# Ledger of designs, part 21: designed miniproteins, single chains, continued (4)

Each design is a single chain, and the fold is of that chain. pLDDT is the mean over its residues in the fold that is shown.

## One batch from the design tools (miniprotein)

Design m12701
Fold by ESMFold2-Fast:
Structure m12701 (fold): chain A 92 residues (1-92)
Amino acid sequence: SKEQEIINEFFKIASEAMPHKNGFIVQMIPVDPEVAKEVGKMIQKIGNDPTVTPDQFVQQMSKIIPDKKDQINGLTDQDKQKMLQSAQQASK
């Protein structure tokens, strides 16, 4: 699906932006296709919304992927910014 293509691009960009956290990023990739679809939709929405902050973005991630909430909450402010930037690039 288009959403799956977007999520694949997002995690690729995020892994390149945070190579020292690649293992962590890989663990956040949804295995469930329905969860992947919801993440892809959220990334498309974020790419078109300039008002979204890094904190808001990662909180939306934690709502869609609740089993990874603790890992997402462990992200630094710099990590959150790189995650948002990756989402903005993948949404194009």
Scores: mean pLDDT 77

Design m12702
Fold by ESMFold2-Fast:
Structure m12702 (fold): chain A 69 residues (1-69)
Amino acid sequence: LPPGYGAYFPDGSKQTEQQIRDALLKLLAKMLGVEVKSVAEAEAFLRANNPHLLDVAETSAKVAAENVK
């Protein structure tokens, strides 16, 4: 399974909101066929090509962080 897939890391460790957001942004950029070296590049790419996905990633990270047990 790809690392960082979804809202949790596959290792089951507790993730912070920022760690989840970072993983989601990188994953979304990768799913669109772009390999990025930083969260800032992933964010810029998504903003230019799919700005709606940025809002989804930010909201999902907050929800996932609050629902992590």
Scores: mean pLDDT 67

Design m12703
Fold by ESMFold2-Fast:
Structure m12703 (fold): chain A 93 residues (1-93)
Amino acid sequence: SGVPLPVLWAAARLAEEGYSPEEIRRALLHARERLAGRFVDGESLFFGDRGIEAAVEAVERGDLSALELPMTPTEERIAEALYREARRYLEEA
């Protein structure tokens, strides 16, 4: 299956803010655990290791195209939730 756009967007946003791929990986893994069992519009906020790793790989290649792709309102809320938790982790480190 493809990598969910919300996780690609969250990784790209953190990269735009100057975080390294390794920092982004740790932050997204933390965000996943914090959002486990949570839902937005019936969509689970859980993302597997493969999805997170693929998003980090895109950032490593300089691919921030996810920031320019249109999202549905549901995808946008999921992306914001993931980004918020990831950034919080990075700010507390």
Scores: mean pLDDT 80

Design m12704
Fold by ESMFold2-Fast:
Structure m12704 (fold): chain A 95 residues (1-95)
Amino acid sequence: MREELLAALEKGLEDLQIVTDTLFRDLTPEQQQQLLGNVQGLVDRIIATRDRALLQRALAVLQDFLDKHKDLLTPEQIATLQAMIARLQAALAAL
Protein backbone atom coordinates (compact mmCIF):
# COMPACT_ATOMS: atom_id res chain seq x y z
CA MET A 1 0.00 0.00 0.00
CA ARG A 2 2.61 2.60 1.03
CA GLU A 3 4.99 1.35 -1.70
CA GLU A 4 2.16 1.71 -4.27
CA LEU A 5 1.52 5.31 -3.14
CA LEU A 6 5.24 6.20 -3.34
CA ALA A 7 5.45 4.64 -6.83
CA ALA A 8 2.38 6.62 -7.96
CA LEU A 9 3.87 9.92 -6.71
CA GLU A 10 7.22 9.13 -8.39
CA LYS A 11 5.35 8.48 -11.66
CA GLY A 12 3.53 11.80 -11.14
CA LEU A 13 6.90 13.60 -11.00
CA GLU A 14 8.12 11.74 -14.12
CA ASP A 15 4.91 12.62 -16.00
CA LEU A 16 5.20 16.25 -14.85
CA GLN A 17 8.80 16.48 -16.16
CA ILE A 18 7.67 15.12 -19.56
CA VAL A 19 4.69 17.54 -19.73
CA THR A 20 6.78 20.59 -18.76
CA ASP A 21 9.52 19.72 -21.30
CA THR A 22 7.09 19.14 -24.20
CA LEU A 23 3.94 21.20 -23.53
CA PHE A 24 4.49 24.13 -21.14
CA ARG A 25 5.62 26.55 -23.89
CA ASP A 26 2.35 25.89 -25.80
CA LEU A 27 0.05 26.49 -22.79
CA THR A 28 -2.01 29.66 -22.27
CA PRO A 29 -1.31 31.70 -19.10
CA GLU A 30 -4.51 30.29 -17.56
CA GLN A 31 -3.43 26.70 -18.39
CA GLN A 32 0.05 27.40 -16.97
CA GLN A 33 -1.51 28.65 -13.71
CA GLN A 34 -3.72 25.52 -13.52
CA LEU A 35 -0.65 23.31 -14.08
CA LEU A 36 1.24 25.11 -11.29
CA GLY A 37 -1.75 24.54 -8.97
CA ASN A 38 -1.64 20.81 -9.80
CA VAL A 39 2.13 20.80 -9.14
CA GLN A 40 1.55 22.43 -5.73
CA GLY A 41 -0.91 19.64 -4.87
CA LEU A 42 1.65 17.00 -5.91
CA VAL A 43 4.34 18.72 -3.79
CA ASP A 44 1.97 18.77 -0.77
CA ARG A 45 1.37 15.01 -1.14
CA ILE A 46 5.10 14.29 -1.47
CA ILE A 47 5.93 16.37 1.64
CA ALA A 48 3.25 14.43 3.56
CA THR A 49 5.02 11.11 2.78
CA ARG A 50 8.26 12.28 4.47
CA ASP A 51 10.11 10.09 1.95
CA ARG A 52 13.67 11.37 1.38
CA ALA A 53 14.02 9.96 -2.15
CA LEU A 54 10.70 11.47 -3.31
CA LEU A 55 11.52 14.82 -1.69
CA GLN A 56 14.92 14.87 -3.43
CA ARG A 57 13.34 13.87 -6.77
CA ALA A 58 10.62 16.56 -6.45
CA LEU A 59 13.26 19.19 -5.60
CA ALA A 60 15.34 18.19 -8.66
CA VAL A 61 12.29 18.24 -10.98
CA LEU A 62 11.14 21.70 -9.80
CA GLN A 63 14.68 23.16 -9.96
CA ASP A 64 15.06 21.79 -13.51
CA PHE A 65 11.66 23.23 -14.51
CA LEU A 66 12.56 26.68 -13.12
CA ASP A 67 15.98 26.62 -14.87
CA LYS A 68 14.48 25.59 -18.24
CA HIS A 69 11.50 27.97 -18.19
CA LYS A 70 12.63 30.97 -16.08
CA ASP A 71 12.52 33.34 -19.09
CA LEU A 72 8.94 32.21 -19.93
CA LEU A 73 7.56 32.48 -16.37
CA THR A 74 5.90 35.52 -14.79
CA PRO A 75 7.36 36.91 -11.52
CA GLU A 76 4.32 35.44 -9.70
CA GLN A 77 4.94 31.97 -11.22
CA ILE A 78 8.65 32.16 -10.30
CA ALA A 79 7.69 33.11 -6.71
CA THR A 80 5.26 30.15 -6.55
CA LEU A 81 7.95 27.71 -7.77
CA GLN A 82 10.56 29.16 -5.38
CA ALA A 83 8.08 28.79 -2.48
CA MET A 84 7.51 25.11 -3.40
CA ILE A 85 11.29 24.54 -3.66
CA ALA A 86 11.78 26.18 -0.23
CA ARG A 87 9.07 23.92 1.29
CA LEU A 88 10.76 20.81 -0.17
CA GLN A 89 14.16 21.95 1.17
CA ALA A 90 12.63 22.57 4.63
CA ALA A 91 10.94 19.14 4.57
CA LEU A 92 14.28 17.46 3.68
CA ALA A 93 16.09 19.38 6.45
CA ALA A 94 13.42 18.25 8.96
CA LEU A 95 14.05 14.56 8.20
Scores: mean pLDDT 79

Design m12705
Fold by ESMFold2-Fast:
Order: structure tokens, then C-alpha cells, then sequence
Structure m12705 (fold): chain A 80 residues (1-80)
């Protein structure tokens, strides 16, 4: 989906990892690496399978933790 590819593209830019690898990467690993937060409901979900509701959970967890990361603003736009 357009959303899945936008999310994969965003994580690819943030990690410098290729999009093909990120499509199958566990979201819990990416979110922990980029924001230092845990989202247990998404721990084993792959980046390519993320829904808008899933993005809202990531944004809420990162904001609650006081994360200061430019990537978060871009995720908030995709989650809206």
C-alpha cells in the first residue's frame, strides 16, 4: 500500500538500510533503535504490514517518552 511504502521509505532514510530489508524487519526492533521506546503490540509486526492505527501507537509511545527526533514529525503526518 502507499502507506506501507511511505513508512518503509522513511525508515530507510533514517537507518540507511535498503527498503527491501526494512519491509520484513520487525517494527519493535526499528522503533527501539530509532526512538528508544517499546510498543509490545507491534513487536513482531513487519514494517511493510503497518497500518495508520499502528503508526498512531508508535507516535503516542514516542511522544509519551519525550522523544526529540525529526522522524517523529514525519510519522505523525503519515498517522493523521
Amino acid sequence: SDLSEAVVALFSEATAAPRAALRQTPVGTLVRHLFGVEVPALADKRAADLTRADLRLIVAAAEAAGVSNPLLARLKELAA
Scores: mean pLDDT 81

Design m12706
Fold by ESMFold2-Fast:
Structure m12706 (fold): chain A 62 residues (1-62)
Amino acid sequence: MYTEMSTQELLDRVKEALADPNASGYEYFLVDGVEVVVDLKTGAISEASVHEAAEEYEKLKK
């Protein structure tokens, strides 16, 4: 699911996730029309298309 938000709102969400020791997985957002994904465990932000390819590959490598 995608939520449209500003860069500031994205930063606030990342801070909340990093403060939660049980936060894990990924969330998808629209920031100024760009699809981005946030790793809730590490706080890493990347483009959704790149992350989707990496996530699918990671699931298959087991």
Scores: mean pLDDT 67

Design m12707
Fold by ESMFold2-Fast:
Structure m12707 (fold): chain A 99 residues (1-99)
Amino acid sequence: SLQEEIEKEIQEILEGLKDYPKLRKITEETGQRLLELMPKLSKEMQKEVLQDVKLALDLVKQGQRLRDSKPYISLMLMFTGVSIIEMAYRRAEKQVATQ
């Protein structure tokens, strides 16, 4: 299911953030709330959330690869990935509130 795919992507993001405990905590809390909203979203919005979560994972993976060579860029990529998850949650919350 789309929810299972999104849950798997979020778990991979959390693993990528293992050395950034504050970012990991924010992502874990936001990701859980996002997953709770998934059954209430349209299939179109669920697909948009999956695309956002996949983009966030790509940015976190890029951040991990650059951690030792470019630590500042690495941190910015990880922070951007977390921000994408927060924005996906805010968009999902707004859709549910306006139903």
Scores: mean pLDDT 88

Design m12708
Fold by ESMFold2-Fast:
Structure m12708 (fold): chain A 92 residues (1-92)
Amino acid sequence: DEELKELEFELLEVGIEKWAKETGDEKKKEEWLKILEKSRKEGKDIRKYAEPQEIELIDSVKEEIEKIKKGEGPSIEETKEYIKALREALEE
């Protein structure tokens, strides 16, 4: 499912940006986002390149995507709106 895969990457990206803003670790943010972009372009599982703390965020996002697939979570459109709003808030 291409749309859900894209949504998973967008949730991971915004999660990384939020984590970096909370911790102030801009270097780790840049490194992690490069790994995510490479995974997205090459179709490789980001989990294979992640450190233990990064795996926790990845697994959390995968759980959220599974809930969306089952109709137990927010809709795809609601999740996209949430990501957009969070990205705008992170620029403040």
Scores: mean pLDDT 75

Design m12709
Fold by ESMFold2-Fast:
Structure m12709 (fold): chain A 74 residues (1-74)
Amino acid sequence: SREEFIERVEEILREHGLSEEQIEEARKLMEQAKSYEEALLRVLAWLIRAGVPEEVRVAIAKEITEVVRETEEK
């Protein structure tokens, strides 16, 4: 479900040290997306704007991409 996807992404962001305020901003972007792939792209673009270091962004991108794949295969 969309909520299950959002909750899994929030957990990934939390594990990588993002604040609850940042996680809430990401949630809003994901809720506005028309697909899981669009949600991934919106979150990745936002991480760049939020000043998240490249190494952390790459790790997050890999983990969210796996969640998208698993969610779309269900």
Scores: mean pLDDT 83

Design m12710
Fold by ESMFold2-Fast:
Structure m12710 (fold): chain A 99 residues (1-99)
Amino acid sequence: SDADKSKAAGEAVKEMLEWLKENDPEAYKKVLEMLELLSQGKAEGKIEREGDKTTITIKTELGTITIEIEVEGDKIKVTVTVEMKDGTVYTFEKEIEIK
């Protein structure tokens, strides 16, 4: 469901942020700034659906966040990719079971 997909995406972003906070505090700060720009309406958002795959692209002046959500049977796979303006790329994957 859309609610399950939204929950899965939120959990993946949260875990990515927790990982970045411990392993790359500078990247963590930049991702928080990108999310703040989105909350202020200063980011360009795009949602694309193709079958069981939903792609959310958030483009900001600091970089781009791409969230790919794919339903695979009883699981939702979320891939979060952050592309910084300087060319640095971070990728985080999470699988969540749906009931």
Scores: mean pLDDT 81

Design m12711
Fold by ESMFold2-Fast:
Structure m12711 (fold): chain A 107 residues (1-107)
Amino acid sequence: AKATVTFTVAAEARPFAGLAAAIAASQAGAEKVRATAPSGAVGEGDAKNSAEAGQALAKALRTAADGATVTIEVEAKDEEIARKSGEAVAKALSGVPGVSDIKVTVE
């Protein structure tokens, strides 16, 4: 099961958004996190290794232009964990200055 979190990110917020998302997903029990930038750059990692995953997400997000819309996907074993992980990521991102227009979709 997957949750997709889409948001607008300011240039200075890009590394903080990646790390915050990875930590939140890890704490909520997600298996994987993946960031996709409009450039086509992808960063993904095992949510259990939140620091390493956060660095991978941050690297992909750094290719996005200032104020670009980016996507973070959270993969989990079931829809309940996917929903909780997506909501946790959105909540963590709402605390990052320079992040706005956060939307969550669960499949």
Scores: mean pLDDT 84

Design m12712
Fold by ESMFold2-Fast:
Structure m12712 (fold): chain A 110 residues (1-110)
Amino acid sequence: LTSPATVIKKPSKEIKELIDKANELFDQAADLAAQTDPRVAELKKEVDELRNKLASLNTIDSVLLTKYGLATAELRRLIREHGTPEAQALLDEAVELYKKARELAEKEIK
């Protein structure tokens, strides 16, 4: 439609709160899984470093964004395959919150 916004619209407070909560639950799931699997600890470190780098950037870095996506996907896979039931439950709650955030973001675009 006839709007490139001349200003990139920030995500709504609701979307931001959902993402922040999902990240907290995901971090808790990773921390629990890291207690039994050192591979989770290594990937959690990588995810945290990439997340911090992306948050500090003024421009979109597609390489860092891709690395973040791949590291996050592999971390989720390890938690699902090797995590405790408690870690898996936290991961599932985080995934549901990420889905809600995406649904709200799609509604904001329309």
Scores: mean pLDDT 75

Design m12713
Fold by ESMFold2-Fast:
Structure m12713 (fold): chain A 83 residues (1-83)
Amino acid sequence: MKIPPIAGTGVTSAALRTMALIIDGESREKAIEAGREMVEEINKRLESKGYSVEVSEDETSITITVYDKNGNKLDTLVINIEK
């Protein structure tokens, strides 16, 4: 069953925190560390509701994709971590 995209809202909130750290002059390494902590918190919160999260990171971005319990893609968020 489809659920309203509350998971997307949670992902957006975490992304804003990560972007704030980058804007505040944090290094790429700190941005990646914050991204990993964000994923851990999102996974704990979303697993309790039957959602799942896929995360990919590279030299320039962290990509987070959220799925509902039926495997439907709910949101995709790209966080630029260039510096």
Scores: mean pLDDT 59

Design m12714
Fold by ESMFold2-Fast:
Structure m12714 (fold): chain A 79 residues (1-79)
Amino acid sequence: SATLEAAYRVLRQELGLSAEEQAALREAVDADDEARFLRIVAEIYRNASEESQERVAALLVSHGLDRAAVERAFAEARA
């Protein structure tokens, strides 16, 4: 989707992602699998500070992802 493409591009530009992390996110984008994309993002930032997690969440929401879905993914990654 255009939404997942935009989110992926922003994460690559604003946040340092490893080649493996980029590849995993790219697969989710190509599959148009928003739930998988959000799960991967939440796992990447699971051990980041609360401030960093909120910054990532805000970037995703500003590029068209649903806030409740983003918050759910981060909550599930912490469980």
Scores: mean pLDDT 84

Design m12715
Fold by ESMFold2-Fast:
Structure m12715 (fold): chain A 88 residues (1-88)
Amino acid sequence: MDKETIEYLNKAIDAALAGKFEESVEYLEKAQEAVNKADVPKDDKERILKYIEKGIEASRKGKGNEAANYALEAKITASSAGFALRSG
């Protein structure tokens, strides 16, 4: 997974924890767009997108800790999906 997706997910986590739910949704939507354009295994892509979708829903409901946890799960899955491009 590319650096841009991870950066958006990090910003979404920070925004959700700060109570900036609208900003968190914006970054999660940008991460979702980046994931849809990424060349990664289908199963990993679907899992990342589901976590992002749940994060967006949690942010819209004002559940910052829940939104941050879903964004973190998306970040962990995205990092794992990029294993084929790891140096080593």
Scores: mean pLDDT 79

Design m12716
Fold by ESMFold2-Fast:
Structure m12716 (fold): chain A 76 residues (1-76)
Amino acid sequence: MREVTERAVELMRPVDRLIKEGRTAASNGDLSTAISLYDRAIDLAREAGKRLPEMRDSFDETAAQLDQQKQQIQQQ
């Protein structure tokens, strides 16, 4: 469990960074950059689930949440 948790944190680190950058881009009105960053975050979250099947459900939930946030940005 501990080892899996540590790997999950490392895999999520770039996802969290992309989300922060995406939020900043969206707040600056750079919607195309924000969408691109969210797409990368979604892809990384899905890939993390493939690398850590024990936490796939959690990563899939994260990807779904990010996709919803991306759709909100696209509606602007």
Scores: mean pLDDT 81

Design m12717
Fold by ESMFold2-Fast:
Structure m12717 (fold): chain A 89 residues (1-89)
Amino acid sequence: GREEAEKLIREALELANRGERLAQEAISKGNIKGGLEAGTTAGVAAIMAGVGRLLLTKGHDEDATELAKRAIELGREAVRLGEKAIAAA
């Protein structure tokens, strides 16, 4: 329901924010390419989470939940890419 969708949207945004921070760190350490890949993935995750929040506001709880789950997957990938980019720098 609504509470599950809100929780998933928050998790997606937290992962997107973490991915963006890791991307910035990778760029600061000289891995510009890896940082841009991680940052772009984090940005897409954040946009999807934002659209999920909009859907939830309009009462589309199931669609918001599905979009938030996809945003979480992209947010996790952004974190993985960012950690890899830092390690390679």
Scores: mean pLDDT 90

Design m12718
Fold by ESMFold2-Fast:
Structure m12718 (fold): chain A 84 residues (1-84)
Amino acid sequence: GERRAFLLAQAERYLEEARKAYEENPENAKEPLLLAYGALLAAEGRDTPENREAWANRILSASPEELKKLMEELEERLRELREA
């Protein structure tokens, strides 16, 4: 639906912001990446307090290498969902 397409576009925008922030300082990628995952959860109908807390804990505790992997995984998932 239109709402799902909008949320996926929001997640893509925040992922792009996270990539730009990562190039300046990996720690700065955490906030936009958290917003990107929040939009993905909403698009999938999985936006619960439990899921939000689990992803917040994962992202905020992530190393630079883990952040890069999370951004790559999100990009692949968004591509899959947009094409479906």
Scores: mean pLDDT 86

Design m12719
Fold by ESMFold2-Fast:
Structure m12719 (fold): chain A 90 residues (1-90)
Amino acid sequence: MDEELAERARRAQARQGPATDLALGLFLVTASEDVAVRVGGEILIVGAQLDGASLSEALRQKILAIAEQAKADGKPDEGLLQVLALVEAS
């Protein structure tokens, strides 16, 4: 749920820094058809990159695969939790 997800994202950000925002932004721009959500994701990506965050190509491809599957299944929250787990494991 939103509150649990926000707290988990905050904990991941504390450990991984801007890389968490980069991963979340990449998921949102890929998984969502909502223009406002995609714009928010783009802002997270740009901000994280300006702070020096980067993702390995392997991690980027895994995030994109999760985002496409979450979009196809109509379960964006489940996909977002999977992305946070990948960032936390990195």
Scores: mean pLDDT 76

Design m12720
Fold by ESMFold2-Fast:
Structure m12720 (fold): chain A 56 residues (1-56)
Amino acid sequence: HMEELKEEIKKLLVEAGVDEDLATSMANVMVRAVEDGLVTPEQAIEAGKRAAEALA
């Protein structure tokens, strides 16, 4: 479910120290990419982890 994917990505970013509003915005962009068929849910989670590591 897209809502669960969004919360998972948001949680990863917030736990890495990203501001909650920014984390929500980033998670929304990643979920939209999955909805548009551009990436898989697994790729979106991986992108979230990489963003968290980089603190974008």
Scores: mean pLDDT 79

Design m12721
Fold by ESMFold2-Fast:
Structure m12721 (fold): chain A 63 residues (1-63)
Amino acid sequence: MVKYTDEQIESFLADLRKKDPEAAEEFEKILPSMSPEERAKKLAELFNKRVEKESGVKVERKE
């Protein structure tokens, strides 16, 4: 699993709040109950979806 600093997480949350405030609120609610590993996994999933969208490769379920 990858490791993220608190600053990286905060930056990601700030960006997410701008694009999808509901998802940002939900993620913030679960952050305190998540292990560092679960947190990193969730962030990786969100980053993968974003990268696939930006590169023209669609996530299997995104429409």
Scores: mean pLDDT 64

Design m12722
Fold by ESMFold2-Fast:
Structure m12722 (fold): chain A 101 residues (1-101)
Amino acid sequence: DFVNKEDFERLIEGVIDIELRRLGVTLTPAQREAIRQRVLERVLPIAEIGNNSPSIEEIREKLRTELGLSEEEIEEILENGMPEFIVRVAEEEIARVLAAA
C-alpha cells in the first residue's frame, strides 16, 4: 500500500516487532533503531514513487530507472504489495545485524 510517511513508519515498526517475536530474538535499542532506519531507507523511496505516480506503468518505470530495482523485485511489490516487501527487507536487515553481533 502507498501510504503517508507516518503510516508507513508505523507499518515498518509493526513488521519489525512481528519478525523479532517470530524469531524469538531480543535486540538492544540501538540494534533495533539501526534496523528500523535501514528498512526505512530501502522502502520509503518506493512508497514515495507509488504515492506520486498516477499509473502502475509509471511506478514500474520509476522503480526501474530511479531506484535500479530488478523486474523480479518490481513485480513482487506490484503483485504482493508493500507489506510483503517490507517483511523481506526487515528479515534481511535483522539477519545482517545478527551476523555482525
Scores: mean pLDDT 76

Design m12723
Fold by ESMFold2-Fast:
Structure m12723 (fold): chain A 65 residues (1-65)
Amino acid sequence: SHARIRELVQEFAAAVQAGDKEKAKETLLEMRKDPEVPQSLVESLILNFTIAFKDEELGKEILES
């Protein structure tokens, strides 16, 4: 549902704003496993994660998971 996608995006955004790298990573991995979440959206959020936390290696690992 659109509500589920919005919820996950807001959860990710909140984790990034809080500087909670572990929670942000967990949310991205949950989104990757959810068939309702568009792959292009997950890829965009992984890029945002990589920029926000300056961790290109972990960003790549999440993208390849």
Scores: mean pLDDT 84

Design m12724
Fold by ESMFold2-Fast:
Structure m12724 (fold): chain A 87 residues (1-87)
Amino acid sequence: MEFDLFRPDEKLKKLLEKIGITEETLTVGEILEAFYEYVYKNKMISKKDPNIVIADDELKEVLGVDKFNLDDPTPVIEAILKHSTLV
């Protein structure tokens, strides 16, 4: 089965490397899982609402937003598409 692979730009690549992801190409799903892993490891969940992620400076640089909802991956998916190239 052939999956759509994306090549991260330098900003997204730096974020992924902090999670331990060094692959040149990944699926949107793999990148999305990496974003959730980054949130978990850096304890970026809002104390007031466990479904809200408060982005750090590095995540803000990639996403372009200060916060996002875990139940709505749309901003994360849009950021992945903006910061990567379809292979």
Scores: mean pLDDT 76

Design m12725
Fold by ESMFold2-Fast:
Structure m12725 (fold): chain A 98 residues (1-98)
Amino acid sequence: SSLLEQLKKLREEVDKLLASEDDPEVRALLEEIKALIDQMINSSPSDLPLLQERLDEIEDRLDRLLMVATGAGDSRRVEILRQLLRIVEQLRSLLESA
């Protein structure tokens, strides 16, 4: 399958998570991940450094929220944030293979 097909599949996964999420911080991260996927779909090779930087910013923010949720014992939030981290890791793999 093409890079485009894999990006569209990840976008569908993000849309499904957005449909059931009511946490405003998690929703904001999902919207930013969705926007990043849309940028990757419409990108050229010259966009790669900026896409990697944006992905790093999302990942850093996600790691901070995961640390806070873990410290608070918020198991639901930890689980959703770990799902978002998995999506971000898949996006990073796709960028590295592009």
Scores: mean pLDDT 85

Design m12726
Fold by ESMFold2-Fast:
Structure m12726 (fold): chain A 89 residues (1-89)
Amino acid sequence: MKELEEVRKKAEEALEIARTDPEKSPEALGETQQLNAEAVRKLVERKDYETAGEVSRYASGQIKEALKTSRDKRRQAAAEAEARAAAEA
């Protein structure tokens, strides 16, 4: 029980980093996917297929939203970096 709660908490923390830190976002998204996959795996091992399905669907939705946010932030960061490079040149 506690292990599953800890894994899910870490997944939420990684997702928050993915939303708030554009530079760490791709790595944090990968970590979020791995942690959610581990939580689903633990639920399947316990034969709790219903909760595993719910967690998987919820996680997929959150990842898709975070990917859109990360893409927009990366585009903004790239534009800022290009503007700084032009100003320094």
Scores: mean pLDDT 72

Design m12727
Fold by ESMFold2-Fast:
Structure m12727 (fold): chain A 100 residues (1-100)
Amino acid sequence: SLEDIVNEILELLKKDFEKAKEKALELAKKMSNEDLQRFLDIFFRKAMQESDVELLEKMLEVLKAIAELAEKDPSVPESLKQSIRDLVEVLEDLVKEKKA
């Protein structure tokens, strides 16, 4: 399931950030736009509940990498690109607030 994939990426983020980021990008690239949106909704929900600022920063970097991948993909609808940009902005603000 997509939730199992998100949980696997989050566990990997705690141990190996670069491998987690690579795996997330590879999976995102292979997903349909519907699955990508659902994956990102689950990932963002978990990020909003994350109390560990260091892990939250790593989650933000993964989300930014996926956002960059989506921006370069002409098959991704502009509405989905905008949704991803909005998720990045909210999470950046959350990281800034928690580091203050």
Scores: mean pLDDT 87

Design m12728
Fold by ESMFold2-Fast:
Structure m12728 (fold): chain A 77 residues (1-77)
Amino acid sequence: AKKLTVEMKITPTSATYTVKDENGNELASVTVPLPRGADASVGDQYLAENPALEEQIKNFEKLVEEASSVTLTGTVE
């Protein structure tokens, strides 16, 4: 099973999640728009209006689920 690293970059307007393998190769990336000052319900509405983004998130969840280990790293602007 693969060892994965999930890199999270959060800005006031977006969150980017990148899944990398043990060699640092990018396997998947998804950027979720975060409206400035919005709550979680507004974020859920944007996901519902963007089905391609929802599918990318589901693919991310599957990769994490199938991994033998996952390391999470994050940066906040």
Scores: mean pLDDT 64

Design m12729
Fold by ESMFold2-Fast:
Structure m12729 (fold): chain A 82 residues (1-82)
Amino acid sequence: MEKAKKIAEEGIKIVERYAPELTPLFKKMAEKAIEKGYSVEEIAARISLLLQIAQNLGLIDPKTAREIQEEIVKKVEEIKKE
């Protein structure tokens, strides 16, 4: 479960850097996902889903959403490689 916690923590830090006002929402999602035993990929997928919802609601612009998503993908690959 260490890798799942690591992607959650790193993902939250990426969101905090680009859209700090959304950080509490992403933290709650990550906490629940870890409690349910979600994989690294499942946590990353949930982050992507929340980013799409935030973009559709106009809370973040498409460029910011893309930058966050690219950094999340890179972190997933890094964590999977150890």
Scores: mean pLDDT 80

Design m12730
Fold by ESMFold2-Fast:
Structure m12730 (fold): chain A 64 residues (1-64)
Amino acid sequence: SVEELLEKLRDPNLTKEQAKKVIEEFLKIVDLPDSVREALEQLLKDENYDAARSLAITHLENLL
């Protein structure tokens, strides 16, 4: 669920590898605007997992 993804992304013990996996699940499950999807995919390519987490959290919070 969206709430479960948000809780996983907010976990302060989340490793970079785990963050990548959670964001990849987010991209598969959540219907995103193309601009947000493209930004998240680019951040994952750049291995900028902190920025990818922040963007995913912000978008999920706006859905709740």
Scores: mean pLDDT 80

Design m12731
Fold by ESMFold2-Fast:
Structure m12731 (fold): chain A 60 residues (1-60)
Amino acid sequence: MEEAQRQRDEVQRWLQDRDWDGLAERYRQGSEEARSQGNDDLADYLDQKAQQYLELGRQQ
């Protein structure tokens, strides 16, 4: 419960800035970097996060 609340606080700060495209781009860039390092699991995770932020921007 406490960990989920801390994560929500971070998301709330991003919501105030409304920089969904910036967040998505940061995660996409991290995914490309992880993939270049051979960390495909991390790359897939970061790419999934980028897609989530893009969808949030599209819904608002």
Scores: mean pLDDT 71

Design m12732
Fold by ESMFold2-Fast:
Structure m12732 (fold): chain A 103 residues (1-103)
Amino acid sequence: MTPEEILEKIDEIKKEADKIFNEAKELFRNTEEPTEETIAKLREAIDKLKELKKELEKLLKEAEEQGDEEVVEKIKEAIFEIEEKIGLLGIQLGVAKIILKRS
């Protein structure tokens, strides 16, 4: 891929990750009592974010082979943002499981 194509892919992946994360956050925020459906949707969101992270890791290898330090930095930032989102949803999933066990 060209550096421009890689940057376009980073933007697409970041936008999709933000959408997935925000939809999962709204689901959890609006739920007083987590259900099995809430847990399933949180797991699905985490799995989708992990797939997007894998796509960024492939782009990172391409950018590193090209020696484009600016593009490499942008990909590393995007990976970090997705890892943070995965971590936050993982905490929410853990909390939801605890609440569901007590009901």
Scores: mean pLDDT 84

Design m12733
Fold by ESMFold2-Fast:
Structure m12733 (fold): chain A 64 residues (1-64)
Amino acid sequence: SEELLKKYQELMEKIKEGIKARRILDDPAARAALTPEQINELRRKVEEGEKASKELTEIWKKLQ
C-alpha cells in the first residue's frame, strides 16, 4: 500500500539521520564545538533512528 511505502521511507530517513548524528557524537572534535542543546538534539536523533530500525525489522517479519 502507499501507506506502507511512506512508512518505510520515513523509517529509512530516521535511520539515516540517526547514523549521521551518531558519527558527530562519536567525533570528539566535532562534539567539542556543540552546545548542550545541540548534543541533546543529536542524541534524540540517534534514539529515533534506533526505534525506527526496530520498527522496520518488525515490518519485515510481518511481511515474511
Scores: mean pLDDT 85

Design m12734
Fold by ESMFold2-Fast:
Structure m12734 (fold): chain A 85 residues (1-85)
Amino acid sequence: MAEEKWKKALEERKKLIEENYLPLLGASSLEELIEKTKKIIEGYKIVIKTAEEIGLEDSPEYKEAKKKIKELEEFIKKAKEEYES
């Protein structure tokens, strides 16, 4: 059960990144860029939530997800600030 939840979390993260990463690179508007980035963040949040539920907080995937969420949230904040300036 725990192993199955972890595998599903990693697959969902991979799916959200794959479905949104190339569209993000081709984004022609701030709104599109923010939407695609938020979906990538969602994938990493699933990994964090699942790791905390099953005790895999020492995993490299958990540590990566925490760092990536912070970086991507700061990226959105800066992109919004630049657009609104």
Scores: mean pLDDT 79

